# Designed miniproteins, single chains, continued (5), part 17

Each design is a single chain, and the fold is of that chain. pLDDT is the mean over its residues in the fold that is shown.

## One batch from the design tools (miniprotein)

Design m16561
Fold by ESMFold2-Fast:
Structure m16561 (fold): chain A 90 residues (1-90)
Amino acid sequence: DSILDLKGLSEEEVREIGRRLGLSPKETELLILILRGESNQEIAERLGISQSTVSNIRRDIVTYLLTGVNTGRTEAQRRIAEAYDEVLTG
């Protein structure tokens, strides 16, 4: 809970980052759920998609956030990438 507070990002800021990364509304919602510490299974159930789809989207977002593609909101995207790494590694 409140992992977004630790990253200094509101849901609106996450949605803005999603738009800048070319994410769909569903992919942006997935990003918000990941930042809240939800598991792949929980996200899949909540969004009505497969766990494989969740895993693929997580990998794509991590690639975008950890590579040079995140130049626009670097500080916020860096914090999101750190949250993603924490969720992926435990």
Scores: mean pLDDT 61

Design m16562
Fold by ESMFold2-Fast:
Structure m16562 (fold): chain A 100 residues (1-100)
Amino acid sequence: KYKELLEKLEEIEKEAKEGVKKGESISKIYERILEGLDKMKEEFEDDPRVIKALEGIKAVLELQLRLYKEGKISLEELLEAFLHELERFKEFLEQLEKES
């Protein structure tokens, strides 16, 4: 099951990068990311570790998006923060797969 979650994260990352290349607004890209994370929460609602991790990522991304909208960080910094959180979550899921 964690392998399937990893594959979904890779899809979200790919879609986000493609959206940036196509000149989509960051708000639209962000909405798509949040929808993907919410779908993962629904599928793993019985795993509190996954739910807690997803809520943590969502909170960080919401904070970073707010800072971007307030002009306090650049688009590049926002994207770097997103990729960093995604990498950390992938490492967390890989660890869970090894322990399961």
Scores: mean pLDDT 77

Design m16563
Fold by ESMFold2-Fast:
Structure m16563 (fold): chain A 63 residues (1-63)
Amino acid sequence: SDRYSPEMREAIAKYVAELEKKTGVKASLDELGNVLPDPSLSLEQATAFYLEYADFLKKLLEE
């Protein structure tokens, strides 16, 4: 999806890197800014990652 500007993709990439440090969850980003957590993670780890990411996206896209 090309719905994210280059600035938004950069912000998402930086945030995901910080979130990985915070949660210990590894994620991959495609060139369009789509986020995929490591499928080997536990349900609890994946859930924690997605909850933090959803909060970030809500704040980023609210304006």
Scores: mean pLDDT 71

Design m16564
Fold by ESMFold2-Fast:
Structure m16564 (fold): chain A 72 residues (1-72)
Amino acid sequence: VSEKVAKLVGAAIRYIGDQVGAELGTEKRSLDDSFRENSRLSLDNAVPEPSDVDEQGRRLMKPGKSETELPK
């Protein structure tokens, strides 16, 4: 099993290395374009998200921690 795994890993590494090398050369542009658009959409989609309960009011939020678990 171990010997078989080592052999497969070696073959996989070589195959991946060759594949990545070829893809990097041609897919680099595609990746950059996809990343740029994905980034833009991600930010835009995040805008209409509601805040956490921790943030009582994005505009009215104050630095007051006000921690009170147990009765004084």
Scores: mean pLDDT 53

Design m16565
Fold by ESMFold2-Fast:
Structure m16565 (fold): chain A 93 residues (1-93)
Amino acid sequence: SHMMREAERAVREAEELVERSRELYERAKKAFENPEVAEEVTREALDENNRNSNRNDEMAQRIPLARRELVLYGASSGVNAIGAAVYLVVARK
């Protein structure tokens, strides 16, 4: 269904943002070889993580079931969509 397809896309986007945050964290760790640079790189990674958190919140709002109502549409695919919506709402926190 359209709702299931939208939920799958939102989950994929959230997973990609999480992976991006991990890459930035690893970059910050490597910068610890130079203490003066490490602070700036760490700040940049934190800013990116905050940006990713905001985008997860936006994605949760795109799924009607995530914020307003967790009602089953009577199909197994609907259950999966609700699960994805709940995940995005929780990931925001």
Scores: mean pLDDT 52

Design m16566
Fold by ESMFold2-Fast:
Structure m16566 (fold): chain A 91 residues (1-91)
Amino acid sequence: MRFRLEVVGAGLGLEEGQVIEVSSSMSAEEIAELLGISVETARRIKEQLLRAEDGDFIDVGLGRLLRGLSDEEAREHGRLTGSAVLRVTRL
């Protein structure tokens, strides 16, 4: 599976509007390099992405899937946690 990740909440060196494509075949190490995070957090993100639906978000710093939020709610979550928040689209 492929995923388009759009930065909706800036943080951790990622800027709003940045788009990052990842695939389920990528290693946690490759995802860690793309997102500027630890391999452990990237492994958690990879596991969450396999369960993600279109319109879900990823909190990059926590490696957590966020579901049922609007873009504004997701952005506010990132601002409060000091993390980057990425909107997920399945390709």
Scores: mean pLDDT 85

Design m16567
Fold by ESMFold2-Fast:
Structure m16567 (fold): chain A 94 residues (1-94)
Amino acid sequence: SFEEELERIVERALELIRSVTDNERFLAHVERVARETLELAKTLPKEKAKEVVERMLTGAYTLAQDLAAGLLTEEQALRGLDTLLEALRKEVEA
């Protein structure tokens, strides 16, 4: 199903993010934000659903890289995830 396809995209991206950082708080928050984005995506047309999921996962991956590189603190990375989710929700509600 399309829902199973989206879930597979999320799982693969989470594996990549876990390969970049061992920060347990950040990884737990990525899983939460990914889950919330997936639920949001289920309310959207197929093309938009994929776009929203991919944009969130790309943003989360970038934050993971910046956190691992020491460019962001844990607090900044966590806030970045929340900001990404809020921006996607706002765009979808418009």
Scores: mean pLDDT 88

Design m16568
Fold by ESMFold2-Fast:
Structure m16568 (fold): chain A 86 residues (1-86)
Amino acid sequence: SHPFEKLDPETQVKNLRKAVKELKEAVEKGEISKEQLLDFARAIRSLIESLKKKNISPEVKAELDRIQKEVDEIMKKAGIELPELE
């Protein structure tokens, strides 16, 4: 087993980008239900919001905004609307 490591924000952004790519493929192949897609989108949104509350670089913030926009586009293409974060 590998040691317990704190994932830095840059590594978390890389993991998010991979997750979004897999999500896009699953949607295009019809391999994901609307419920699963909604749960996944909520999880990504929550993680992005959490990361934005930490001390992150402007570069990481820009990448998080891009990732969120990609997820929003995937959701719109699937005909699913997420409530706004207020």
Scores: mean pLDDT 74

Design m16569
Fold by ESMFold2-Fast:
Parts: structure tokens; C-alpha cells; sequence
Structure m16569 (fold): chain A 81 residues (1-81)
């Protein structure tokens, strides 16, 4: 279904962003990057993942999809605060 296809794409896209961000954080940490630099990269990764999730899942008219997006937005806001 269109819903299942959108969910699959969302999970794959978010997973790719998280993996890429994690790998880059690990590489910069090994290179001696500061905690502030690592946190900034983590924040950028979270924002990118959220944007991608919103882009894909906004097509899903389900309550579960809306709840997942709202949760991700709250987590990002708390991380930024």
C-alpha cells in the first residue's frame, strides 16, 4: 500500500541519515574534535532526520504517523533547549 511504502521509505531514509551521522561523529571524535563540535553535528543529524521523516510521513493520514512526528519534534525541541 501507499502507506506501507511511505513508512518503508521513512525508516530507510532515517536509518541512512543516522548511520552517516554516527560514522562522522565517530571519525571526528577519533580526530580530537571537541564535545561542542560533536554535539553540533549530532544536532544537525537530528534536524536532517526529522526533516526527512516529515517529508515522507506527512503523506500518511494515520494517527500513529502523526504521533511519531509529534514525538520526534518534541525530542528535537528538548535537545535544542
Amino acid sequence: SKEEEALKKALEAVGEIQAATGARIAALEAAGASEEELRALALEGLREALRKLEEILKELPTEAAKEALDRARRELAEFEA
Scores: mean pLDDT 74

Design m16570
Fold by ESMFold2-Fast:
Formats: C-alpha cells, sequence, structure tokens
Structure m16570 (fold): chain A 108 residues (1-108)
C-alpha cells in the first residue's frame, strides 16, 4: 500500500503540477527530512541517508527554480522525489515512512 501511494504521488507530480507547485512539494519534503534528521532514535546510517537525500532534493530544487520551463529539470525533480520516498520506505521504520508520505500527499 505504501508503494502504491508513492506511485500515485509520482503520477500526480509528472502530470498535474505546475513547476511552482512541484517546487513547493520539494521544499515541503526537504522540511520533513530536516525534522526527521533531528530524531534521536535514528541510526547514524539512517541519518546519513536522509542528509544525502536532502542534498539531492536541494540541488534539483535549485535547478528547477533556475530553469522552470526545462522539461529535463522537471523530470530530475520528480525523479529526486521518487528516489527519496522509495529510500525512506525501504530504510526507515514504517511509521516514519508513512509520516513522510502523508506529508507529501498533503502538499499536493
Amino acid sequence: SLRERIDRIVERLEKELTPEELAAVMQHLIDLLNKLIEDPSLTPEQRRMLENLKATLQAELDELKAHPDDPEARQRAVDAIYGALVAIARFLPEEKAQEVVDGVEAAL
């Protein structure tokens, strides 16, 4: 069910959102990752993963903002969100993964 929710998020990001709306979703995901990184229950490996995902999301957000009409910048932004959500679903406890997916859905 979490994978099916992630797939539905990605379909909406690809087909329905403006560049400005996509940038807002990316920023919201970065903010969620910033809060997760502060969680003392995380392992050092989980924290490093979240820091790396945040860095990738920030780089692709900056690129999308610089080139909002570039379909390749848009696709890289969507791919970065998808990669982050898949990694979170795989490597974090289910409760934390669900909180992130819920937050992203709320930002759509």
Scores: mean pLDDT 89

Design m16571
Fold by ESMFold2-Fast:
Structure m16571 (fold): chain A 91 residues (1-91)
Amino acid sequence: MSEEEFEAEVLLALTDMMLAIAKIGLERAKKQGNEDAVKLYEEAIKTFEEASDLLREALARGQFTPEERAKVEELIKKGIELMKKADELMK
């Protein structure tokens, strides 16, 4: 395993964990009838799924470029920000 492949696998594990947390948040928002929080969790899920897809493509090619890493990191940050906004609406 290359260092770049290891980094991609670590980011994929992190992304999958964030995706699981976002799905739990979505279920809670649906139970509370908080439509605005539901929309934010759904957007976070889509954002993490996009990051996950990019990471899986990189791993399948055996290449993870700095540009791909930057894109994935931006998507993860965006997903986390969306989840934080949704969490605030759930209070």
Scores: mean pLDDT 87

Design m16572
Fold by ESMFold2-Fast:
Structure m16572 (fold): chain A 78 residues (1-78)
Amino acid sequence: SAARRAAIARLTERMSEILVKIQELGKEKPEEAQKLMGEAFKRGQEVLEKMKTADVEETLKLIDEMEEELKKLLKEAE
């Protein structure tokens, strides 16, 4: 559906932004960046799996919660 495609696009956009920030962190803290990269891929995969059964509203909420948690971990690593 169009709504599902939009949700996947949102997930991809938010993950891309976070992965770029993790790569920048890796220039100064490579071990922390590697750990965060693993967390980002794991949480992205978990959201994709949950999207199979969640409605559009819940899916967007899951994406926002994933982004907030990963951004928090990134700031704590800085």
Scores: mean pLDDT 82

Design m16573
Fold by ESMFold2-Fast:
Structure m16573 (fold): chain A 70 residues (1-70)
Amino acid sequence: MFDPERLELAKKAIELGVPASDEVVELPPEMRELLEEFKKKLGLPVSPEVTMTDVLLLAFVLGVPASELL
C-alpha cells in the first residue's frame, strides 16, 4: 500500500521537524482510514483532528497531489 522508501523519508521529515501546518482539514472517510493506517505504520498516535501536514505527508507517500485526498 505505502511505498517503503517514501515512508522512510516521511519518518525523517517528522524527526527533523520540517515546517508544519496545524490547519485542521476534513477528509473523505475513505482517505481518513488511509491516514489512520499511515499514522499507525509511522508509530504515531491517531488523532481525531486531521492537519494539512498529515494530508501533505500522506499525499507524498502515495505519490499523488494533496488535492486528490481532499
Scores: mean pLDDT 73

Design m16574
Fold by ESMFold2-Fast:
Structure m16574 (fold): chain A 85 residues (1-85)
Amino acid sequence: VAEEVARLLEEAARKAKQGDLDGALRLARKAKDLAEKYSKDPFVVKIARDAELVMQLAKDGKITPEEAAEGLLRGAELLRKKKEA
């Protein structure tokens, strides 16, 4: 689940950098739903929830799409590092 969530966050970051904020938000919400349904790890759920919040802030014009993409990629990196440990 953590690997699939990380992959969805990386795809969402790509969409955000391309200006597709609606597509990025849909992918971030999909990651959150996947984490909440299938992960028992509160860290994975928190990262996925934070990703949706970051994308919503970008869509509302509170942060830039580039800042949102950076946040999503940091979340994905944290999930991947946890798998390597």
Scores: mean pLDDT 81

Design m16575
Fold by ESMFold2-Fast:
Structure m16575 (fold): chain A 98 residues (1-98)
Amino acid sequence: REAEAQRLLEEAARLAKQAEQSKDPVESAKLLAQAVELSAQGYVLASPDPKKQVDILRLAADELYDLADKSKDPKVSDILRQQADRLRAEADALEAAL
């Protein structure tokens, strides 16, 4: 679990750096959405507590919703909200399995 979690967090960091370096707001948003998804999966794998796993996914979704609401680009907002919706659905599915 720790080795796999570390790989996901390292990949997330790489994608986040690519998002920061991108001059295209839409490409940046897609890379950021992927980075947040991988980061959330990494933290979920690192956590043995299912309730904390749900909280991690919900926090990640809420962060993307906040970024989407603050975005002035409707394409960026749509990408971020779609990823946030996926993370929320993952959290809801995990909580239902508890």
Scores: mean pLDDT 85

Design m16576
Fold by ESMFold2-Fast:
Structure m16576 (fold): chain A 93 residues (1-93)
Amino acid sequence: MEEIKKKLEEYSKKIQEMHDELNKRVAEAEAEAQSYRDKLAAETDPEVADAFGQKYLEERIKKVREEIREKYKDVGDALGQALNEYKLAEKKA
């Protein structure tokens, strides 16, 4: 039980790290998209700049989500395994 609880705590920390990194990278993507939009707005119609800025943001967020999913793909599986081991240990007690 104690060993399983330690594994759950470690995986909870990894889930928190994943969440923090995702939030940070999304904020960076939003700042990049705003900068890109503002540069375009200096040279073109604001509605066109807004449309290109939105497309840039969507593509950046999609890429960020894919990179985070790939980087942390094993964390969800490991947490699921630890939770199953915890439930099985409780049934034996």
Scores: mean pLDDT 76

Design m16577
Fold by ESMFold2-Fast:
Structure m16577 (fold): chain A 66 residues (1-66)
Amino acid sequence: MTAEELTEITRKAAELLEKEYGMSLLEAARNNPELVIEILVKLGLSRELAEKIVKDGAGVAVELTF
């Protein structure tokens, strides 16, 4: 998976979290990391990749300046 693909999936996850739960990706990662993992898996990521993104999710989201 490329960095660009990861960025797009992260954006989609953030949009879904905001629309369905009213939380930002960063807020959800802090309060319910399991929820973020579930959404990433639902978007087609492997569990291993989803866990890695959640751990580094704050860094990726900050770099992307949504």
Scores: mean pLDDT 69

Design m16578
Fold by ESMFold2-Fast:
Structure m16578 (fold): chain A 86 residues (1-86)
Amino acid sequence: SEEEKKIQELIEKMKASTDPLEVLALIREIDDIIENSTLTPEEKVRLYELAIEALDELIARSTDPLLQAQLQRHRDYFRRRLEEVR
C-alpha cells in the first residue's frame, strides 16, 4: 500500500540520519502513521518489525549513551505495540 511505502521510506530516512533530534522526530512520525493508518494488523506487524530492526542498527552504531537509552525505550515501546496487534 502507499501508506506502507511511506512508512518504509521514513524508516530508511531514520536509519540514514546522523541528527538525534531528527531520529526521535521520525520515530514519533512512524508510530503516529502506523497507529492512525488503515493498515491491516499483519501489515502493522511487518512495519513494527522493520522499525525495531532499524532501531537495533541505530543503537549498535550510537556512541551517545543518552541517545542509546532513548532508542532502547522506543524499541521496547514498538515491541509492545507489535505484541498488541498480533
Scores: mean pLDDT 84

Design m16579
Fold by ESMFold2-Fast:
Structure m16579 (fold): chain A 66 residues (1-66)
Amino acid sequence: SSLITNLQQLYEEASAELKDPALRALLEKEYQEALVDLQSEDVEVVVAAALSLIGAIEDVRLLESQ
């Protein structure tokens, strides 16, 4: 559960930093989709979801910093 807690914190910090409501909505959608897979009993699914969410956070931050 520490992984989910850490990812939630990363999401909340990134969402608070975003000024574009469209990018915030996109990140919220990615986070909600990741939460479904993070509840999986399959470690490979959990790891893929965590990496996907981290990538989405990086992408939205990059898009706003351009």
Scores: mean pLDDT 85

Design m16580
Fold by ESMFold2-Fast:
Structure m16580 (fold): chain A 74 residues (1-74)
Amino acid sequence: MPSPEEQIQALLAELAALRDEALAAGRTAVAQFVDMAIQGVRAQLARAKTEEELQRVLANGRTALAVARSLLAA
């Protein structure tokens, strides 16, 4: 099973790919939202010291990814 840290890194890679897709599509507002989400997840990850904290970071990142996908699809 991948660690929570590995899952968060994979999620950050997916967010970065969505940002690049949004920029290529001219969806600058969506790209800005994704950039803010990436920075937020990275800041939370840097502060996380326990498995419980890592699970919260992962949950927050998954929510951001779902919102970003919905915005890009609209």
Scores: mean pLDDT 84

Design m16581
Fold by ESMFold2-Fast:
Structure m16581 (fold): chain A 74 residues (1-74)
Amino acid sequence: MEALKLLEEAEELAKRLEEEGKEVPEEEHPLVEKQLELVAKIAEELLARNPGLEIRSEADEEEALERAREIAEK
C-alpha cells in the first residue's frame, strides 16, 4: 500500500494547490497540477523501487515532486 500512500499525498497536494491556486499565478498553477498527475504515476514506480520511502512532512512532498520532474524529463 505504499503506492496508495504516495498517491494520496499527491492528491492532497493537488487539493492544496487548487485552494492556493487562487493566490498563485495561473502560469504556475496548470504546470504544477500536470506535474502532480505525473507524480502520481511516477510515485508508484518510485515506491516500488524504494520501499520504505515515507513522507513525513510537506517538505518531503516538495522534494518528491522535484525528483519526479527529473525522472519524467528522462
Scores: mean pLDDT 57

Design m16582
Fold by ESMFold2-Fast:
Structure m16582 (fold): chain A 75 residues (1-75)
Amino acid sequence: AEELRQKGIEALKEGKYDESATLFEKAADEFEKQGNYEEARDSYGLAALAYRKAGNTEKAQEADKRFKEVTEKLL
């Protein structure tokens, strides 16, 4: 999970926004499966940011929705 997030950060720095967003989504999914909801939430937030930079508003909105869903589990 953490390795995928790190790769996403590297792709983001290189301007590879779609690749970065996909890596952050994979990281978020892995963190969520592990019960690490804080890291999953943050990774969905980064995916939404990367999708917005890529111009993919539909995927950005879906990532924002996942961010909200995971936030509810941090109660």
Scores: mean pLDDT 82

Design m16583
Fold by ESMFold2-Fast:
Structure m16583 (fold): chain A 60 residues (1-60)
Amino acid sequence: GGAEEARAAALSFGLNEEAAEALARAVQDGWDVEEAARAATKAGGSPLKARAAAQLALLS
């Protein structure tokens, strides 16, 4: 998936806008699921939700 899909996935899982932006940027930069989830978590997202959103965005 692309950055738009990553942002949508994060928001659908209940992550805030800052975490959704961080996930989208990580995906846009070509980061894998682990890196994208870490970026969203650093931006204030729940670690479990960030990982789930990253998996949905990158594996769907």
Scores: mean pLDDT 80

Design m16584
Fold by ESMFold2-Fast:
Structure m16584 (fold): chain A 73 residues (1-73)
Amino acid sequence: SEKKKLEEEIKKLEEELEKTKELIAQARAGKSADAEELARLFNRTLEQVIATYERLAAKLEEEIKKLKEQLEK
């Protein structure tokens, strides 16, 4: 039961991480209207928006790692 819940949570976070990585890739390629709009709306640079996505990706990777360590016990 607990292991199955951890596996499902890990899978959801991995899917969110992949979406975040794609968002970073699209923004860096100049193909993200959403990232450009966020930069404009919040008076930030595109680089600052990308940095925010990169911090989110790093947090997701750390959380996935911790959950995988719990699953392997």
Scores: mean pLDDT 80

Design m16585
Fold by ESMFold2-Fast:
Structure m16585 (fold): chain A 105 residues (1-105)
Amino acid sequence: SKEKSIEKFKEYLSKKGIKLLKLEYSVKDLSENETEGEFLFEYEENGELIKSKVKVTHSYAENKTTLEYELEYYEKGKKTKASGLAEDVVVEQSETFKFTIKPKP
């Protein structure tokens, strides 16, 4: 469900030692088979406040969920962007405020 996806995202951030301070989201249906979620969140790491935006598109085909993502974050007014497309993914944080997404083993 939408709520379950949000809770999993919060848990992911917590496991990485990122303190989530605020979360806002909007979810809309793009079509009968496609739902888009946009998440705006604020988190703290090493006493610094970071504002981030994540866009997730869920597509349903043949009883499968396809995940399309776009991640943007802001640090002291600087903008960084990362994007990808994947099914059954693992999200890893390789550096502060950088996330790498790759297929599950």
Scores: mean pLDDT 54

Design m16586
Fold by ESMFold2-Fast:
Structure m16586 (fold): chain A 86 residues (1-86)
Amino acid sequence: MKEIKERAQKILEESQAIIDGLDALGLGAPSAPPPEQRPRLLQIQLGTAAQLRAQGREDLAPLALLIARQEAQKRAEEAQKVLEEL
């Protein structure tokens, strides 16, 4: 019981950190910190956005970051529901 609550809380915190991190980046701003300083999921999405920008597809980089934000939001909502049930 306590373990489930702690796990859900951790997922919520990690998901919120991804959302906050993406907001701070302003959809792939060049001033973004190195990938190794961020959660793995955020690193993957940032890597994809950077690759699209390097290929001259700057219009697609914001879309990749938007998808990452939506995924984090969904995770946060699912974790919140678990906490509400407990």
Scores: mean pLDDT 65

Design m16587
Fold by ESMFold2-Fast:
Structure m16587 (fold): chain A 67 residues (1-67)
Amino acid sequence: GPHKQAALEAAAAGDEERALEHIRELVKEGASSQTLNEIFASLVKAGLREAAELAFEEAVKRILKER
């Protein structure tokens, strides 16, 4: 859905609140570990620590359950 693009756009803008909103929606939608990892890389580059931590935690949980 559009939440992946919106999360990447929020990361590029340095808007951690918007990034967190869209990551939470992606988690609800059951987004893949690959999608969360792409977003994580952008969040780390942007210095958005809270959003990066959420994306990392959710990606790790999914990696352990999906191959």
Scores: mean pLDDT 82

Design m16588
Fold by ESMFold2-Fast:
Structure m16588 (fold): chain A 57 residues (1-57)
Amino acid sequence: SNDELLEELIEALRAGKASEESAEAFLTLVQPSLSDEKYAEAKERLKEALEEAKKRK
């Protein structure tokens, strides 16, 4: 569930359909449900998606 939501958010960020604030809200919501390692992985993947979106425009 959380992995699928993360993938959908990454695609939305790359398409310009979601914001950096949306990524931060997602991380806050899932933090209690994720291990520290999984949380760090999700945070890095969202950061990469935001950088990719910025480079496209």
Scores: mean pLDDT 78

Design m16589
Fold by ESMFold2-Fast:
Structure m16589 (fold): chain A 71 residues (1-71)
Amino acid sequence: GPIVGVIAGEQLKKLEDEYNELMNLIKQKKYDKATDLAIEMAKKLGITVDSIALYLRAQGYNEAADVLLKR
């Protein structure tokens, strides 16, 4: 739900350098690399990739979220 995406966003921001890289990859439409990085961040933070996709959708990155969910 919406709260899961909010929590995921706060967790992602704790990895500031990786978060900035993830956002830059999404802005460049490098969705495969963004997916790989999101999987690694999810493992480090103990969150699901699907929760990251919900966060990205809430931020308006619908295409990136769809690629993450269809991986």
Scores: mean pLDDT 85

Design m16590
Fold by ESMFold2-Fast:
Structure m16590 (fold): chain A 85 residues (1-85)
Amino acid sequence: MSSSELLRALREAKGLSQRELAEAVGVSQATVSRIESGELIPSAETMRRMAEVLGVEASEAPGSGVGYISPEARAAAWEALQAAQ
């Protein structure tokens, strides 16, 4: 799996549009679109912010989705990725 396809799957699993993810990360929607299409490799800082928004960064709050990703959320991301292929 490419990181771009996984990013799109995680975003859709969160119910976010490309615009909403872009606002949360602090980049343009065009940047998110290019990253998801694999045309642009994001900076390490942009990747970190995207991971935080998508709930893959560490958090001490159980059930917050940050630092604890449910098997259901992972399955939803996988299903979205399969649907995109």
Scores: mean pLDDT 65

Design m16591
Fold by ESMFold2-Fast:
Order: sequence, then structure tokens, then C-alpha cells
Structure m16591 (fold): chain A 105 residues (1-105)
Amino acid sequence: SAAALEALRQVAAEAAVLLGEAEAAVLGDPAATPEQLATVAEAMRIFAEGERRVAALEAAGAPVEEQLGVLIEALDRVIALLEPIDPAAAARLRELRARLERLRA
């Protein structure tokens, strides 16, 4: 469980970096639409909420499977939002999601 928690934290950190890069790319794109800007902001909000929920579960001593489930759910929502805007970022987040699923098995 300690190794699984460390791996979960590592994946969360990598996802945060990828989302920050995707946000920066959209914000820096002069062709970005107001809808794309709103969508990437919503993706960032969903991920931050997921991280807060995982932290609360960890503080409560919840099983790592429950913590993984919350982060996977957040990533699923973020991937769906980013797919039409930044398919490369969405693909990389799917790889991170697959790593979380392997920890859950």
C-alpha cells in the first residue's frame, strides 16, 4: 500500500504538469476560442477537486483503491474535456490513467 500510494502521488504530479502545459498552450494560442478557454479552465478545476478529494481520503485512512478510484474518475472527466482541444495531452493522460488502473488491480 505504501508503494501504491507513492505511485499514485507520482501519477497525480505528472498529470498536474501535463494539465499545466495544456492550459499554457491554450492560453498562449491567439486562435483559442472562449469555449476552449472555458473548457481547459473546467478541466483544471475538476482535476484540482479530484486531488483535494484524494487528500481527504488519505487523511481519513481510506483504502488506496478508493483513492485510486477518485483520481481515475477525475482523469476520465478531464480527458473527455481535453480530447477535442488537445488530443496529444488527452493521450498522455490516458497513459497515466492506465498506470493507475494497474495499481488498482
Scores: mean pLDDT 90

Design m16592
Fold by ESMFold2-Fast:
Structure m16592 (fold): chain A 94 residues (1-94)
Amino acid sequence: MKSVEEVLSQIEAALYLMSLIERHGRAPGEPSREQLAEMIKRLAREMAERYPEKNEEAIKRLEEIRELMKKQGLLTPYVDEVIEEVLKILEEKS
């Protein structure tokens, strides 16, 4: 099983990839923006169920990622919506 840090790193990478897909389009065979969003939410649910004691830490890390993406001009409305959905998943399990 992946550690919380590994799961958070995967979520972060997927969020950045979503932003890049929205700006530049996706390559043939690459996941869609919607497929990445579903993967992120699935990873968040699995993490919340297996490591509820880490939910507060994960929430803080996601808020930091959100602020960094906003400063970089990469926080699209859709990416922001996905982050809000992930935060809701973690908060409901805390």
Scores: mean pLDDT 81

Design m16593
Fold by ESMFold2-Fast:
Structure m16593 (fold): chain A 77 residues (1-77)
Amino acid sequence: MSSVPVLLVEYVQGRVSREVVEDELKGHTLTEEEAQQVKRLAEIEGVDPNEILKVVEELAKEGIVSQETLDRVKEAL
């Protein structure tokens, strides 16, 4: 499994820094499979999907992630 979904959920939980997320996600477009993995991990970890969406929207606004990544996360959640 890709580490990107785990990293995103851990960032929402405050367990990893913004710099780590920026380095790993910059230039990476989330796949539909990775977006589904984010949903599954959020359910397992008890993370609110709205908090994940808020974080991804902020990262997209700052140009760290693409609009395509945001759209895939919105569709999966």
Scores: mean pLDDT 79

Design m16594
Fold by ESMFold2-Fast:
Structure m16594 (fold): chain A 91 residues (1-91)
Amino acid sequence: MRLEVEIYKDGKLVKKEVVVSPSSSTLMKAAMKALEEAKASGDDVKITISSPSPITRANMATAIALQAIGLGLRVKEIKWGETAELKFEVE
Protein backbone atom coordinates (compact mmCIF):
# COMPACT_ATOMS: atom_id res chain seq x y z
CA MET A 1 0.00 0.00 0.00
CA ARG A 2 1.11 3.58 -0.68
CA LEU A 3 0.24 6.96 0.87
CA GLU A 4 1.18 10.25 -0.82
CA VAL A 5 1.02 13.51 1.15
CA GLU A 6 1.15 16.88 -0.61
CA ILE A 7 1.23 20.12 1.41
CA TYR A 8 0.14 23.36 -0.29
CA LYS A 9 0.83 26.91 0.93
CA ASP A 10 -1.19 29.60 -0.90
CA GLY A 11 -1.96 27.06 -3.65
CA LYS A 12 1.73 26.17 -4.17
CA LEU A 13 3.13 22.69 -3.52
CA VAL A 14 5.75 23.05 -0.74
CA LYS A 15 6.17 19.43 0.44
CA LYS A 16 5.56 15.96 -0.97
CA GLU A 17 6.07 12.76 1.03
CA VAL A 18 5.50 9.13 -0.04
CA VAL A 19 5.10 6.29 2.47
CA VAL A 20 5.00 2.67 1.28
CA SER A 21 3.98 -0.02 3.77
CA PRO A 22 1.91 -3.24 3.87
CA SER A 23 0.56 -1.94 7.23
CA SER A 24 -2.53 0.32 7.24
CA SER A 25 -1.60 1.42 10.79
CA THR A 26 1.81 2.69 9.56
CA LEU A 27 0.10 4.64 6.75
CA MET A 28 -2.53 6.02 9.19
CA LYS A 29 0.24 7.28 11.51
CA ALA A 30 1.89 9.04 8.53
CA ALA A 31 -1.46 10.57 7.51
CA MET A 32 -2.14 11.78 11.09
CA LYS A 33 1.32 13.37 11.30
CA ALA A 34 0.75 15.16 7.97
CA LEU A 35 -2.69 16.45 9.07
CA GLU A 36 -1.26 17.73 12.40
CA GLU A 37 1.68 19.44 10.62
CA ALA A 38 -0.66 21.08 8.06
CA LYS A 39 -3.01 22.34 10.80
CA ALA A 40 -0.05 23.77 12.76
CA SER A 41 1.29 25.59 9.65
CA GLY A 42 -2.16 26.61 8.29
CA ASP A 43 -1.47 24.79 5.00
CA ASP A 44 -3.75 22.72 2.74
CA VAL A 45 -3.21 18.94 2.46
CA LYS A 46 -3.84 16.41 -0.29
CA ILE A 47 -3.61 12.73 0.69
CA THR A 48 -3.67 9.96 -1.94
CA ILE A 49 -4.17 6.32 -0.89
CA SER A 50 -3.16 3.50 -3.24
CA SER A 51 -4.20 -0.08 -2.39
CA PRO A 52 -5.46 -2.93 -4.61
CA SER A 53 -8.32 -3.40 -2.08
CA PRO A 54 -11.27 -0.97 -2.58
CA ILE A 55 -12.43 -1.77 0.99
CA THR A 56 -9.01 -0.86 2.44
CA ARG A 57 -8.96 2.40 0.41
CA ALA A 58 -12.50 3.31 1.59
CA ASN A 59 -11.80 2.45 5.25
CA MET A 60 -8.52 4.39 5.33
CA ALA A 61 -10.00 7.40 3.50
CA THR A 62 -12.96 7.50 5.93
CA ALA A 63 -10.66 7.22 8.98
CA ILE A 64 -8.34 9.97 7.65
CA ALA A 65 -11.33 12.27 6.92
CA LEU A 66 -12.72 11.73 10.45
CA GLN A 67 -9.29 12.46 11.99
CA ALA A 68 -8.97 15.64 9.89
CA ILE A 69 -12.43 16.82 11.05
CA GLY A 70 -11.42 16.02 14.66
CA LEU A 71 -8.32 18.22 14.21
CA GLY A 72 -10.49 21.11 12.93
CA LEU A 73 -9.65 20.76 9.23
CA ARG A 74 -12.34 21.09 6.57
CA VAL A 75 -12.83 18.29 4.01
CA LYS A 76 -12.61 20.10 0.65
CA GLU A 77 -12.83 17.07 -1.67
CA ILE A 78 -12.86 13.27 -1.65
CA LYS A 79 -12.31 11.58 -5.03
CA TRP A 80 -12.88 7.83 -5.37
CA GLY A 81 -11.28 5.62 -8.05
CA GLU A 82 -8.26 3.32 -8.38
CA THR A 83 -6.88 5.58 -5.64
CA ALA A 84 -8.67 7.58 -2.93
CA GLU A 85 -7.75 11.30 -3.03
CA LEU A 86 -8.62 13.58 -0.10
CA LYS A 87 -8.14 17.34 0.06
CA PHE A 88 -8.26 19.27 3.34
CA GLU A 89 -8.00 22.96 4.23
CA VAL A 90 -7.74 24.89 7.50
CA GLU A 91 -11.12 26.27 8.66
Scores: mean pLDDT 84

Design m16595
Fold by ESMFold2-Fast:
Structure m16595 (fold): chain A 97 residues (1-97)
Amino acid sequence: SSQELLEELRKALEQLEKAKTAAEAIPIVERIVELGVKVLSEVTDPQDRQEALRLLERAVDVADALLKTVTDPKQRLELEIQLGMLRIVIGLLKLTL
């Protein structure tokens, strides 16, 4: 349901905000991308889509701030890839509002 997807997004975002390393953040951003794709395919209510968009945009801000502190080249690339995927999901969601 839309409510369950939004709750899972909120939980994942809270975990991301607490992440201190790329190793912690990467699997959380990947989960947020997965949830964003589910919102895009399953959520039809405009208000729920708008709330999901807000949560996804916040996730970009948090992950982008963390990315600036990452020195390991492999982890940096992995986080950049996940951020790129998240930005694509956000772009597609905006087209359907």
Scores: mean pLDDT 90

